Designed miniproteins, single chains, continued (5). Designs and how they scored, part 49

Each design is a single chain, and the fold is of that chain. pLDDT is the mean over its residues in the fold that is shown.

## One batch from the design tools (miniprotein)

Design m17794
Fold by ESMFold2-Fast:
Structure m17794 (fold): chain A 60 residues (1-60)
Amino acid sequence: GSLEERAALVNEILDVIASITDPARRAEAQRIFGSYDITNDTPLAVLEAALEDLRAFAAA
């Protein structure tokens, strides 16, 4: 996908992390996102999986 598509997904992930009010839970969400090793070459499907994972984590 385009850099704009990647930026949109990354921004959505960061918004999900920022929505977590508990500092310890937010730090864990940041660790989870970091574990995906996202680069400019990472497939969009991996970014979508990371977003789904973090949304599920934030909802728990």
Scores: mean pLDDT 83

Design m17795
Fold by ESMFold2-Fast:
Structure m17795 (fold): chain A 77 residues (1-77)
Amino acid sequence: MLLEKGKEVVEELKKEPNNEKLVEEAIRLALELAERGDFEGALEILMETLRLVEDPKLVARVVGAILRVIGLELDAR
């Protein structure tokens, strides 16, 4: 289940908040959730990730992903 995988990645990020691979995996899983219509789950994963990361490059990447999810939600209406 994509949401459970995303939550698992967020738990791993709590141990290594600036791990670029885990941040990229969280973004990929959130975008897959959004493509399947689970915009709430996608935003939950991305917002939790944003709370944990401190590297400005990773913060910018997560914010960009949040904007893409919002765009996908608007297009689905």
Scores: mean pLDDT 83

Design m17796
Fold by ESMFold2-Fast:
Structure m17796 (fold): chain A 71 residues (1-71)
Amino acid sequence: TPMDDLKNKINTGTATIDQVKDKIKDMIKNGTDPSDIDKLIDDFVAKHGNMKDYIDLNITIGIQMIQNAIG
């Protein structure tokens, strides 16, 4: 699945932040459990070791949740 493909790329260190952002946006639109989104971010940051990416991804969550709530 697209999620399994992304998880594999995260585990191999080949995932990009844009791929993770796009997946987070889709997960929020589909009403995915926040714990699954947090795990995706944690897994990505653990492999890439980048605090900036962690901040950027959490900002993406906030913006997408606001947009989803507004319609």
Scores: mean pLDDT 78

Design m17797
Fold by ESMFold2-Fast:
Structure m17797 (fold): chain A 55 residues (1-55)
Amino acid sequence: MSEEAIKLSDEATRYLARGEYEKAVELFKEALKIDPNLERAKYGLELAQKALGRE
């Protein structure tokens, strides 16, 4: 896994924890552009997207 992808995933997780789901989605997508097999980024993206789809 790329260190850059891991750092982006970590930053996205911080935005997710703050409730900034749109920023989290963007950063998880950037991480996946670098490493499309990064499982943490895939799961984080799913969580952020589910939060955004909440009524």
Scores: mean pLDDT 80

Design m17798
Fold by ESMFold2-Fast:
Structure m17798 (fold): chain A 102 residues (1-102)
Amino acid sequence: SLAYSDQSDPKELGEALLGIGESHLLAGDYEKAIEKYEKALELNKDNKELSARALENLGKAYLEAGDYEKAIEAYEKALELDPENEEAKKNLEKAKALLEAA
């Protein structure tokens, strides 16, 4: 992570945003969760691990919101960065099944 003059690390901010997003997701505030996850991704585009986690969390938020097409897109992008993520694979198949059932 690159240190700022105020000691604000993009990775540390990204981790905090993922946690805040999860709190919103658990509360059913999907729009706010998505906003936090998108900001975490934006700040950490060069961090493959954190980008993969942000994309997986975006997929979860879209899945819970019923935006199955966006959930599929987010999970596919997460799997491009982390192909062995079994939870993302499982949730991708769930999103595809829910889209076909809709």
Scores: mean pLDDT 85

Design m17799
Fold by ESMFold2-Fast:
Structure m17799 (fold): chain A 64 residues (1-64)
Amino acid sequence: LTPQQRLVIYSAVGRAMGESGSPVLTEEEQKEVAREVAEKTGLPFEKALEEVRRINERFAAAVA
């Protein structure tokens, strides 16, 4: 991943978490964020979803 792609992913995840009011995204929310990331960065959806899930899991672990 490029630094620019990483920035887009972190920004999109942070926005979604703020909108949901939760530090953990549901699977459906993760898929929605992954679609946005794929469109903005040109990453394959599967790769975008993998990165979104990875970030979400780290936030979930940090608040436990």
Scores: mean pLDDT 78

Design m17800
Fold by ESMFold2-Fast:
Structure m17800 (fold): chain A 93 residues (1-93)
Amino acid sequence: KAKELLEEGVELLNEGKYEEAIKKLEEAIKLAEGKDPELKARALAALGRAYFLQGKYEKAIEYLEEALKLFEEVGDEVGKESVEDGIKKIKES
C-alpha cells in the first residue's frame, strides 16, 4: 500500500503533475510512519524533489534534510548521497 503510493507519486512527478504527486507522497509517508523508515525516507526525498520542481526551494530543502536524517538512521548510503547532492544543487542555485 505505502510502496504503491510512493510509486504512483514518483510516476506523477515524472509526468509533471506536481500537486497530485505531493498528495500521493504525503499518503505514502503517513502509511510508512513507524513501519518502514526506508520507504518514508524515499517518499520524503521525492516530496522534496516535487517542491523543487514547483520552485519552492525552502520546502524542498526542508523535506530533503528530513529524508537525509532518515537515510542516515537506516544506513542507506546511496539514499544519503543522492539527497546530499540534491540539497547542494538547490543551495548553489
Scores: mean pLDDT 85

Design m17801
Fold by ESMFold2-Fast:
Structure m17801 (fold): chain A 96 residues (1-96)
Amino acid sequence: APEVVEVDKEKLREATLEALKRAHADPSIVDLAERLVEESGADKVRIAVHPDGSITLEAINSETGEVLGILAATNVSPEDPSRATVGAIVLKGYPL
């Protein structure tokens, strides 16, 4: 089961860095998390650290519970935390 934490945007950097550390992921992914929140206009963030070492970060409107954007990050080599982490941002309204 993933470990899930919800934080206000003012604690985004601290909570994201802690999640990246627990997932043995590249700490530079925090810059993508900050960009997601800035571009989506969200005021709350839900961070999930998955057992496979992947991280999902959802940018949320706290009044509606609506997910405004998602950052997904995975370690390409979860057995070797020194290897590259891949992150992708998806904003609401972007056709996938």
Scores: mean pLDDT 72

Design m17802
Fold by ESMFold2-Fast:
Structure m17802 (fold): chain A 49 residues (1-49)
Amino acid sequence: MDMGTGVILGIRLGGSIGLDAMLKALDAGKSGDEAGQAGVDAAYEAYKK
């Protein structure tokens, strides 16, 4: 894989995963702060792998 493609995919996957996790937390009745943290954690895990 070329390096540029990996960076773009990482940003896109991280952002989408973070947003999805945030929406799921909000749907489960979590606070905005908890939803934000869930989004950050999910995006960070996506970037680590």
Scores: mean pLDDT 66

Design m17803
Fold by ESMFold2-Fast:
Structure m17803 (fold): chain A 66 residues (1-66)
Amino acid sequence: MKKILLVVDDDLEKAKEVGEKLKEEYGFDEFIARTGLTAEEALELAKEIEEKYGVEVEVVNAAAIL
């Protein structure tokens, strides 16, 4: 099963940096960086991606990592 990382932060550059680092470290197939999402909206988006594409999505707040 493909594993996708959804990284959320207010800073898109920071979200991209965290996504690239975690993808390499933990072996995710892809990452998606997004800004302007609440925790609830991020979980909703992850669910939609999982249902539409048949993949597993992990949600990370970049502010909690960095």
Scores: mean pLDDT 78

Design m17804
Fold by ESMFold2-Fast:
Structure m17804 (fold): chain A 72 residues (1-72)
Amino acid sequence: GDKKKALELLAKGASYVRQGNYEEAKKLFEEAIKLDPNFAGAYRGLGNVYRKMGKFEEADKYYKKAEEIEKK
């Protein structure tokens, strides 16, 4: 189902982050969010990517979204 596919995309995105390929990681996390819009892990993944790219304001927006999902 969509949740399983979102988890697979999250794992692949995290692998690209470890390799320093932030552009591919970003695309995979965005795809995971399209499959599961309430997937906090994917929003946190995007936050980590933006932070590593020096885009701290964008990173904070995604971290906040992940926290809002996890509090519900």
Scores: mean pLDDT 85

Design m17805
Fold by ESMFold2-Fast:
Structure m17805 (fold): chain A 61 residues (1-61)
Amino acid sequence: SSELAARLVAHTILAIGYELEGNYEEAAKHFREAAEVARQMGDEETASRYEKLADELEKKA
């Protein structure tokens, strides 16, 4: 749905913004939210990619 696509984009933008600010905890949180939305859309590849990014960011937090 358009709502799911908008939420995926919003969480991805927030995650990137927090990462650029060095706030790895919030960046990881938003990548995990984006992964959940991607999974609801049937995009397991994007979901898995974003979960891996969140895991790497949590190691920096």
Scores: mean pLDDT 88

Design m17806
Fold by ESMFold2-Fast:
Structure m17806 (fold): chain A 60 residues (1-60)
Amino acid sequence: MSAKEIAEKAAKLVKELIEKGYSDDEIAKKVSEFIRSLKPSDEQIAEATREIVKVKEELS
């Protein structure tokens, strides 16, 4: 899975969890578990983290 695919799936997951009314702590936990399960490279983690931060900042 590419860094872009991880970032897109993580961003989609964040949006779905927000729409379902999950708390920021629950969203962070679920997204972290998802990313960790993929055993990504440091570059893939950095890319995915940037996308997640953007979504959170726009909605917070």
Scores: mean pLDDT 72

Design m17807
Fold by ESMFold2-Fast:
Structure m17807 (fold): chain A 55 residues (1-55)
Amino acid sequence: MELSDIEGVDEELVERLRAAGITSPEDILKDPATALLRVPGVDVETVVQIAKSLL
């Protein structure tokens, strides 16, 4: 699964995630606190959508 495949994640958010060192949805699920704190546009709902997409 690509970052761009996640509902609510656009190309601009993918670029911000990569700038924070996050290259896959699994990286967000391993450390959601880092994504929430470092990446503008990542909120609790975004993390929930990623978890649902990977289940």
Scores: mean pLDDT 72

Design m17808
Fold by ESMFold2-Fast:
Structure m17808 (fold): chain A 79 residues (1-79)
Amino acid sequence: SVIEEARAVAEAARRVLGNEEAARAAEEAARLYEEALATGDEALLQEALEAAARAGELIASLSPEQQEALERAALELLR
């Protein structure tokens, strides 16, 4: 699920890269998305999408090597 993927990305960013900013951004997106699904609140869904976009920008600013390391770690956490 999108929530599980976002949480895996957060854990990978923290553990592999030590990137707390990217980790917190991904965690925030996951929390907002989870709350939006639980409540049906469209405003929370919009906030979740904005948080996910911010997390994506932080990840996109990483080196290609860091992005690959994060992707591999996140995929391992999802298995």
Scores: mean pLDDT 84

Design m17810
Fold by ESMFold2-Fast:
Structure m17810 (fold): chain A 93 residues (1-93)
Amino acid sequence: SKAEELLKKAEELIEEARELLDEAEEAVRAGDYEKARELVERAEELIKEANKLIDEAAKLAETEEEKKKVNELAIRATGEQLRAIAIRVDIEL
């Protein structure tokens, strides 16, 4: 379905954001705040795109499986967004 296609794209974006945030946390530990900031900004952009796709998929979701995947990805996106905020605090303070 179109909802499944949107959810697949959102999941790919969330996974890419997770990997960028893992690299950003390593950059913070190394004292490379410029690299960490670039990685966080890229991850935040991907999370924003994923959330738009999740919102569109939620409007189209007709099955319980699709609705469950919407909720799962929304939770995962929120988790990565909170990680991005935490890294920004570490960089800016």
Scores: mean pLDDT 90

Design m17811
Fold by ESMFold2-Fast:
Structure m17811 (fold): chain A 56 residues (1-56)
Amino acid sequence: SKKAAEIIKKNEPLREKALEGLEEVKKKGLVSEETAKALEEEIEKSEELKKEILEK
């Protein structure tokens, strides 16, 4: 679970690419449905922050 989260965060995620990675770790049974949802929300926040930084 924690290792799956680190892989998703460590990679430079485009929103869709990060969601694909999450789907793969979910299929491998590394994360629960609740954990997958939490990671998806973190990916969304990460993308919004990156967008703000790029505009500055």
Scores: mean pLDDT 65

Design m17812
Fold by ESMFold2-Fast:
Structure m17812 (fold): chain A 59 residues (1-59)
Amino acid sequence: MPPVADPRRFSVEDMIASGREAFAEGDLERALGLYEAALAVDPTNEEARRGLAEVRAAL
């Protein structure tokens, strides 16, 4: 694990983790917003794109 504590990359991972938790809690609107925010920072992030697709499928 490289010790790269870049706030930009860390915030995307935090958004994905929070989106996953919101999805598990059934808060689909919060999960949707968090994955959209992650994609705004990194539009090609596959985890965020998959999470967004899963939330949309659940809506």
Scores: mean pLDDT 74

Design m17813
Fold by ESMFold2-Fast:
Formats: C-alpha cells, structure tokens, sequence
Structure m17813 (fold): chain A 66 residues (1-66)
C-alpha cells in the first residue's frame, strides 16, 4: 500500500492526478477544495511516476509514503 499526496496543482493537473488514481485497481483518489490530491492504494511504480510528472507539470509537489 502506497500513498501519494500532491499539492500546489492547478485545477487541470489536479483533475489529471485524480483520473490517474481512479484508473488504478484498488486505489482511491481524493481531491480537496484547495486542490490537494491524495491517491492511496496498491500503486505501481509507473502510476507513482505518472503522479510525480503530473505534479511537476502542474507546478506543484508530490510526496510518496509507503
């Protein structure tokens, strides 16, 4: 089980992160009103790299917890 928290994203990047998270089997995605996105579940390395790239492209940060 891994948890990825993305902060400082614009609305487009927050939506992209949430859609990537929802596309992962067994994972959950939550988007807060302030644009913080949390994706938690059995994430693959490819999914985590995708989330990191979305955060970088959106001008924000991604933190990974195992």
Amino acid sequence: MKKVTLRGLDARSATAAALLGIGQPGATAKVEKDGTVTVEGPLSEEAIEGLRKVAEDGGGTAEVEE
Scores: mean pLDDT 79

Design m17814
Fold by ESMFold2-Fast:
Order: sequence, then C-alpha cells, then structure tokens
Structure m17814 (fold): chain A 106 residues (1-106)
Amino acid sequence: SDEVEELIKKADEAVRNKDKKEAKEVVKEISDKISELAYQYSDSNVSDDEKEKIYQQIKKLIDAQDKALSILPKDEANKLSIETVGKIMQAMADSVDKELEKKKEE
C-alpha cells in the first residue's frame, strides 16, 4: 500500500519536473511492483476481495507509469511499455505454473 502510493508520488514529481531520468527510474520501479502484484493476483488461493484490491493497485500503477512514459522519447517509452507487459505476463504465467506443480504433488 505505502509503496504503491510512494511510486505514484514519485511518478507525479518526475512529470511535474519534466525529469526524464526520474521518469525512467520510476517506470522501471513500477514495472517491478506491477509484476509482484500480478503474481499475487494470479494465485488461486487469493480471495476475490484481495484480488479486487490488487487489481485496483495495479490499475493505479499503470496510470502512474503511463504519465511518466509520456515525458520520455517515444522510442524509449515504447520499449519500456513492451518490457512492462512482458514482465506482467511472465509473472502471471509463473504464478499459474507454481499452482499446477503443487496439485501434481498431492
């Protein structure tokens, strides 16, 4: 929760200051946090209420990342956006694979 709010504030500050270096750093930090949350979201043992909270956090982080990406050169922004999507997809796949392996051990 606090980490999500801190990342949103850092993104807003980078945009306000038009600081491309800070924007690039926060985009990467947001990518890592979204990947962590996506891994948790894909866990079948997580309740629907907890999944809703995780989804709202991911949504807020994506919106903050989009703002930070908007001050970067288009080529760099596109590359970082693609890398973020790749990390999210991989984290979700890893979470599902872990659940499937546990079911085979039972």
Scores: mean pLDDT 85

Design m17815
Fold by ESMFold2-Fast:
Structure m17815 (fold): chain A 108 residues (1-108)
Amino acid sequence: MQPLQVVAGVDASGLTPEQREAAMEAARKLAEYARKVAEKHPDATGVIATVEYDPERKEVIARAAVFSAEKGELLFEAEGSVPTDRPTVEAIRKAAEETLKKIEELEK
C-alpha cells in the first residue's frame, strides 16, 4: 500500500560494517513481513522494524510493529532476542528469525 509508511532501522553503534549490513537486511526483511500483516489491517498507517545490540543486557534484539497513528495504538508487535556477549552476524540472523516466527504465529 503506497500510503503506508515503512521504516527499517538499525542502531549501528558498536557494529562492524558486516554486522551493520546483516542487521539492515534483517530489518528490511522484518519490515516486508510486517507490511503484509499491515495489509490485513484497514487502520494500519505504519510499519517499523528495528535491529539493535543491547550491551547492558548482552542481547541482539529484533522488533517489528504495525501501528495506527490515527488511533494512537499498536495493532501488532513481535520481538525476538538472542543472548550473546558480543554482536555477531549469526546472532543478528537468529534474532530476526525468532521475530519472523512470532509474526507467522500471530497471523494464524
Scores: mean pLDDT 79

Design m17816
Fold by ESMFold2-Fast:
Structure m17816 (fold): chain A 69 residues (1-69)
Amino acid sequence: MKLSEQEKARLFAAAGIAIVAADLGKRGYTTPEEAERDIEFAKQIAEELRKNGYTEEADLILKKIEEVK
């Protein structure tokens, strides 16, 4: 299975949005449970990108997740 450029861009954007939402959750705008779900979602996207050869994008997502912790 191969992700198109458009699919890659959409997934990368979705992961970024989820990470921002998780950071806001940790700051009290949402619940800790919602923040954890958003982080899990971003991790799933990173894994899919990595499986499709987008290693740099996957690594960047994981780095951003670590910055929120």
Scores: mean pLDDT 80

Design m17817
Fold by ESMFold2-Fast:
Structure m17817 (fold): chain A 62 residues (1-62)
Amino acid sequence: AEDYINKGAVLLGQGKYEEAIKYFEKALEIDPNNKKAWYVLGLAYRKMGEFEKADEYFEKAK
């Protein structure tokens, strides 16, 4: 799980939002309770302008 989050975070920093999302989804497939993965999914969707979807994922990260 952590390795996928780290790879996704690097891609997110490079502006590769769709690729980053795929890695965060893989992390959640392994550990659905990973709050960090939910948080970075929210960040990725916020960067894409999907504010309502970002807010939903930030809520899951609590």
Scores: mean pLDDT 81

Design m17818
Fold by ESMFold2-Fast:
Structure m17818 (fold): chain A 77 residues (1-77)
Amino acid sequence: SAAREAALQEVVKQVNKAIEYDEKGDYKGAAEALRQAADALEKAGWTKAAQALRNAADLVEKKELSADDALSLELEK
């Protein structure tokens, strides 16, 4: 569907931004990018995947995990 295609494009874009922000030490920027990806997934009806990205964003914002590690942990669920 067009909504799911748009959501996947936005997720790829925002996840790449999150990794770039995290590499620069901008944890707030990284978390915000992951939350934008989660919003796109939720609008497309992928509620569980959206929640995984929101959990990853919280871990990154708290400086508990890098964006890459937080995504790996949450996507393994």
Scores: mean pLDDT 83

Design m17819
Fold by ESMFold2-Fast:
Structure m17819 (fold): chain A 69 residues (1-69)
Amino acid sequence: SLEEFEKELETLSIEELIGEILRLIGEILDLELKLEKEKDEEERKKLEEEKKELEEKLKLAVEYMKSLE
């Protein structure tokens, strides 16, 4: 869940947090590439939902990093 993800962020070092942010960016870009090529409407919906979850996680990770100043 997003709440569990947010709690996990608090346990990460700054280096690990940067790594997680970069991983999330890479996963979002991969999903965007898959969406560009996908023709099936139901599969597109699933990919869009996965992308939205990753975008929310990225937002939480970036906001948490900003809170550390």
Scores: mean pLDDT 84

Design m17820
Fold by ESMFold2-Fast:
Structure m17820 (fold): chain A 70 residues (1-70)
Amino acid sequence: MMSPEEFAKKHPRLGAELARREAEEAEKEQDYLTAARLYRIASKAYESLGDTETARELRERAEELERKAE
């Protein structure tokens, strides 16, 4: 599996969008742990793009889902 940093570097916007899509799909399937991990990956990708507002939102969702999984 490609690291989130490497994925964001090669396909910055596409990588970020794909990670967010995968996170949303996992969340719909109630796989909260997988969704949280993917939201963190997406958050890091958006941070690398300078989109700090989107990154912050995705990080917050990841934390919420992690709490649900506990």
Scores: mean pLDDT 77

Design m17821
Fold by ESMFold2-Fast:
Structure m17821 (fold): chain A 86 residues (1-86)
Amino acid sequence: KLDELYEKMRELAKQAIGKPLDEVLAEVRKLAEEYGAEFTEKRIVGDDEITTYATLRTADGSVVLKFTADKKTGIVKSAEVFVNKK
């Protein structure tokens, strides 16, 4: 379950670059609903970039997707995925 969610998030991250941040976050929320995971979002606004952490928590652990988007355009520039098993 957690490994499947991680794989899906990794594929989403790969496809996120060049897309609007809100569109990518909608896909993350859809994955949360499909896997029964708790969704939380943390947004940090810098001078030129917005850094967003989208966390999906399950009973087995959590998967976090970190994106950086251009503040002016809202377009995702980078995406990283982390998994915490417990």
Scores: mean pLDDT 82

Design m17823
Fold by ESMFold2-Fast:
Structure m17823 (fold): chain A 62 residues (1-62)
Amino acid sequence: KDEEIAEDLVNVVKSVLEENPDLSKEEKEEIVRNAEKILREITSEEAAEKALKEIRKEVEKA
């Protein structure tokens, strides 16, 4: 199910951000771009958009 795949990727990104607190703004932007590419290629547009919003929230929190 696309939503489940998207949620799994969100959790992977969250783990990467938690384990790498020293990431620069540019590195965080690269993570977001790579996640967007993967999500749009393997999930529905709706699932990808929802997951990207969650990923962006995590980047802002960090």
Scores: mean pLDDT 78

Design m17824
Fold by ESMFold2-Fast:
Structure m17824 (fold): chain A 87 residues (1-87)
Amino acid sequence: MEELLERARERIREAERALEEGDLEAALRHAREAIRLAFELPDEEALELLRRVLEVLARVEERADFEQQIEAAVLAVAAAAGIAAIK
């Protein structure tokens, strides 16, 4: 689990870096991977990561073109569903 948690945290950090660099496609790709990894984690760690992913996706939506906005919305629904399943 420690390796999986570290990998998930690396993915969300990579998504945040890509967003700051203006690489929205890379930000969305890393966010998607972080969501997949979060679903394999214990509830506490998953909740923390999914909340951070939602913050990244909200920032992507502000700059993204139409196709990227749809992808961000789909990922945001997946992350929110994960949080709801924990609660």
Scores: mean pLDDT 80

Design m17825
Fold by ESMFold2-Fast:
Structure m17825 (fold): chain A 84 residues (1-84)
Amino acid sequence: MRLEELREELERLREELAEALREALRARAAGDEEALARALERAEEVVERLEELARQLEELGDLELAEEARRLVEGGRRLLERLR
C-alpha cells in the first residue's frame, strides 16, 4: 500500500471514530440502548482498523503517523470504556 493511501485511510478512520463516538453520546443522552450498542460496536470496529493501520505504518517506517493512529486507538478505547 502506498503511504499516501495510508494517510487518507488514517484521516477517514479518524472521522469515522469521531462520528461513531458522537452517535454513542447522543444515544446515551437519549436513553436509546439499541442505538448506543450499535454506535459502540461501530466505534470498536474503527479502533481495530486503526490498530492494524498503526502496525502497517510502523512496518513502513512512518513512526509519526503510527503514533497518531495509536493515540486515536488509546483515546477511543478510553471513551468506549466510559460509555459502557
Scores: mean pLDDT 84

Design m17826
Fold by ESMFold2-Fast:
Structure m17826 (fold): chain A 66 residues (1-66)
Amino acid sequence: EKEKRLEEALRRVGEALLAGDLEKAKEILVELAKEMGASQEIIDEIRNAKTKEELIKAAVRLVNEA
């Protein structure tokens, strides 16, 4: 189920962010975005995120694109 895969990936992103591992969180989200066929614009936004807030904002956009 699409929602289940998204929820699981976002949970893993949250876990990485809780551990302070922004790089790992970004990699998980980029992988999810590629699996969902997201636009290059969204993928670039994820890669350019420098803060937890920016990454969360990119994740919200990914959900809206899905």
Scores: mean pLDDT 78

Design m17827
Fold by ESMFold2-Fast:
Structure m17827 (fold): chain A 75 residues (1-75)
Amino acid sequence: MAEEHEKEAEEALKQGDYLKAAEHYVRSADIYEKQGDYEKAAELYRKAAEIFEKMGDKPSAEYFRKRAEELRKKL
């Protein structure tokens, strides 16, 4: 369930596991996107992008930021 992945992402952030947190936000976003909740999916892809940017993973950050922007165009 999408909300469970969000909760796991939050727990991973508390533990300092940024990669795990970003992965769970992406999985949650994928589920919301498949459900047609583009606003929530875009929000979560943006959160994942911020975490990748904080980790210094610029390519992943840019990829998920663009995905979030494309989803917001469908709103």
Scores: mean pLDDT 84

Design m17828
Fold by ESMFold2-Fast:
Structure m17828 (fold): chain A 80 residues (1-80)
Amino acid sequence: SMKEKLEELKKYVEEAKKRIEELTKDLPEEDQKEILETFNKAAEHLLKMLEEGKITLEEAKEELDTLMELIEEYVKKKKE
């Protein structure tokens, strides 16, 4: 059902947020806030797209995985 798919995506988002908090804990607070706000906006958009039937659950997860890769790369550059 759509409700089950939304709950699964929400759980995936929560796990990704915990990973972002761990990755960014040593960065300045402003950088932590900007990264998390960017992620939250993207996640909210994907949840809405899934609810509207414009994207599949698997496609939404793939988009979040891509965003996580970009965040990890950005954090690595910031720590150089």
Scores: mean pLDDT 87

Design m17829
Fold by ESMFold2-Fast:
Structure m17829 (fold): chain A 62 residues (1-62)
Amino acid sequence: MNEEAKEEIARLYKEGYSPEEIVKEMKQKGFTREQIVDAALALAREGVISTETAVQIIAAAR
């Protein structure tokens, strides 16, 4: 499981980062688009972020 990506997205989301800012920070840390997408979907499934937020992160990760 992509735990590092999940932990980082959850942290940035709790700190009030926008979906675009979250993706920018994740890419700067060397995470791939696939890792970001998989982590966002997992966090939405777990109820840590909303489905709407996950969709916005996925769109921004293009």
Scores: mean pLDDT 84

Design m17830
Fold by ESMFold2-Fast:
Structure m17830 (fold): chain A 55 residues (1-55)
Amino acid sequence: SKEKIEELNKEIMELSDEMQARIDAGELSPEEAAEMRARLQELMKEWRREQEALE
């Protein structure tokens, strides 16, 4: 649904912003980077499924 896509977009943007803020602060550990990357991949996968469902 469009609502789900909007939610996923918001989560992706928020996570990306947080990751960038931690990089800029020099506070991002390798473990945290791996976890955030895995979460982003999961969100992108869900976003792709929702987009396909609209087409």
Scores: mean pLDDT 81

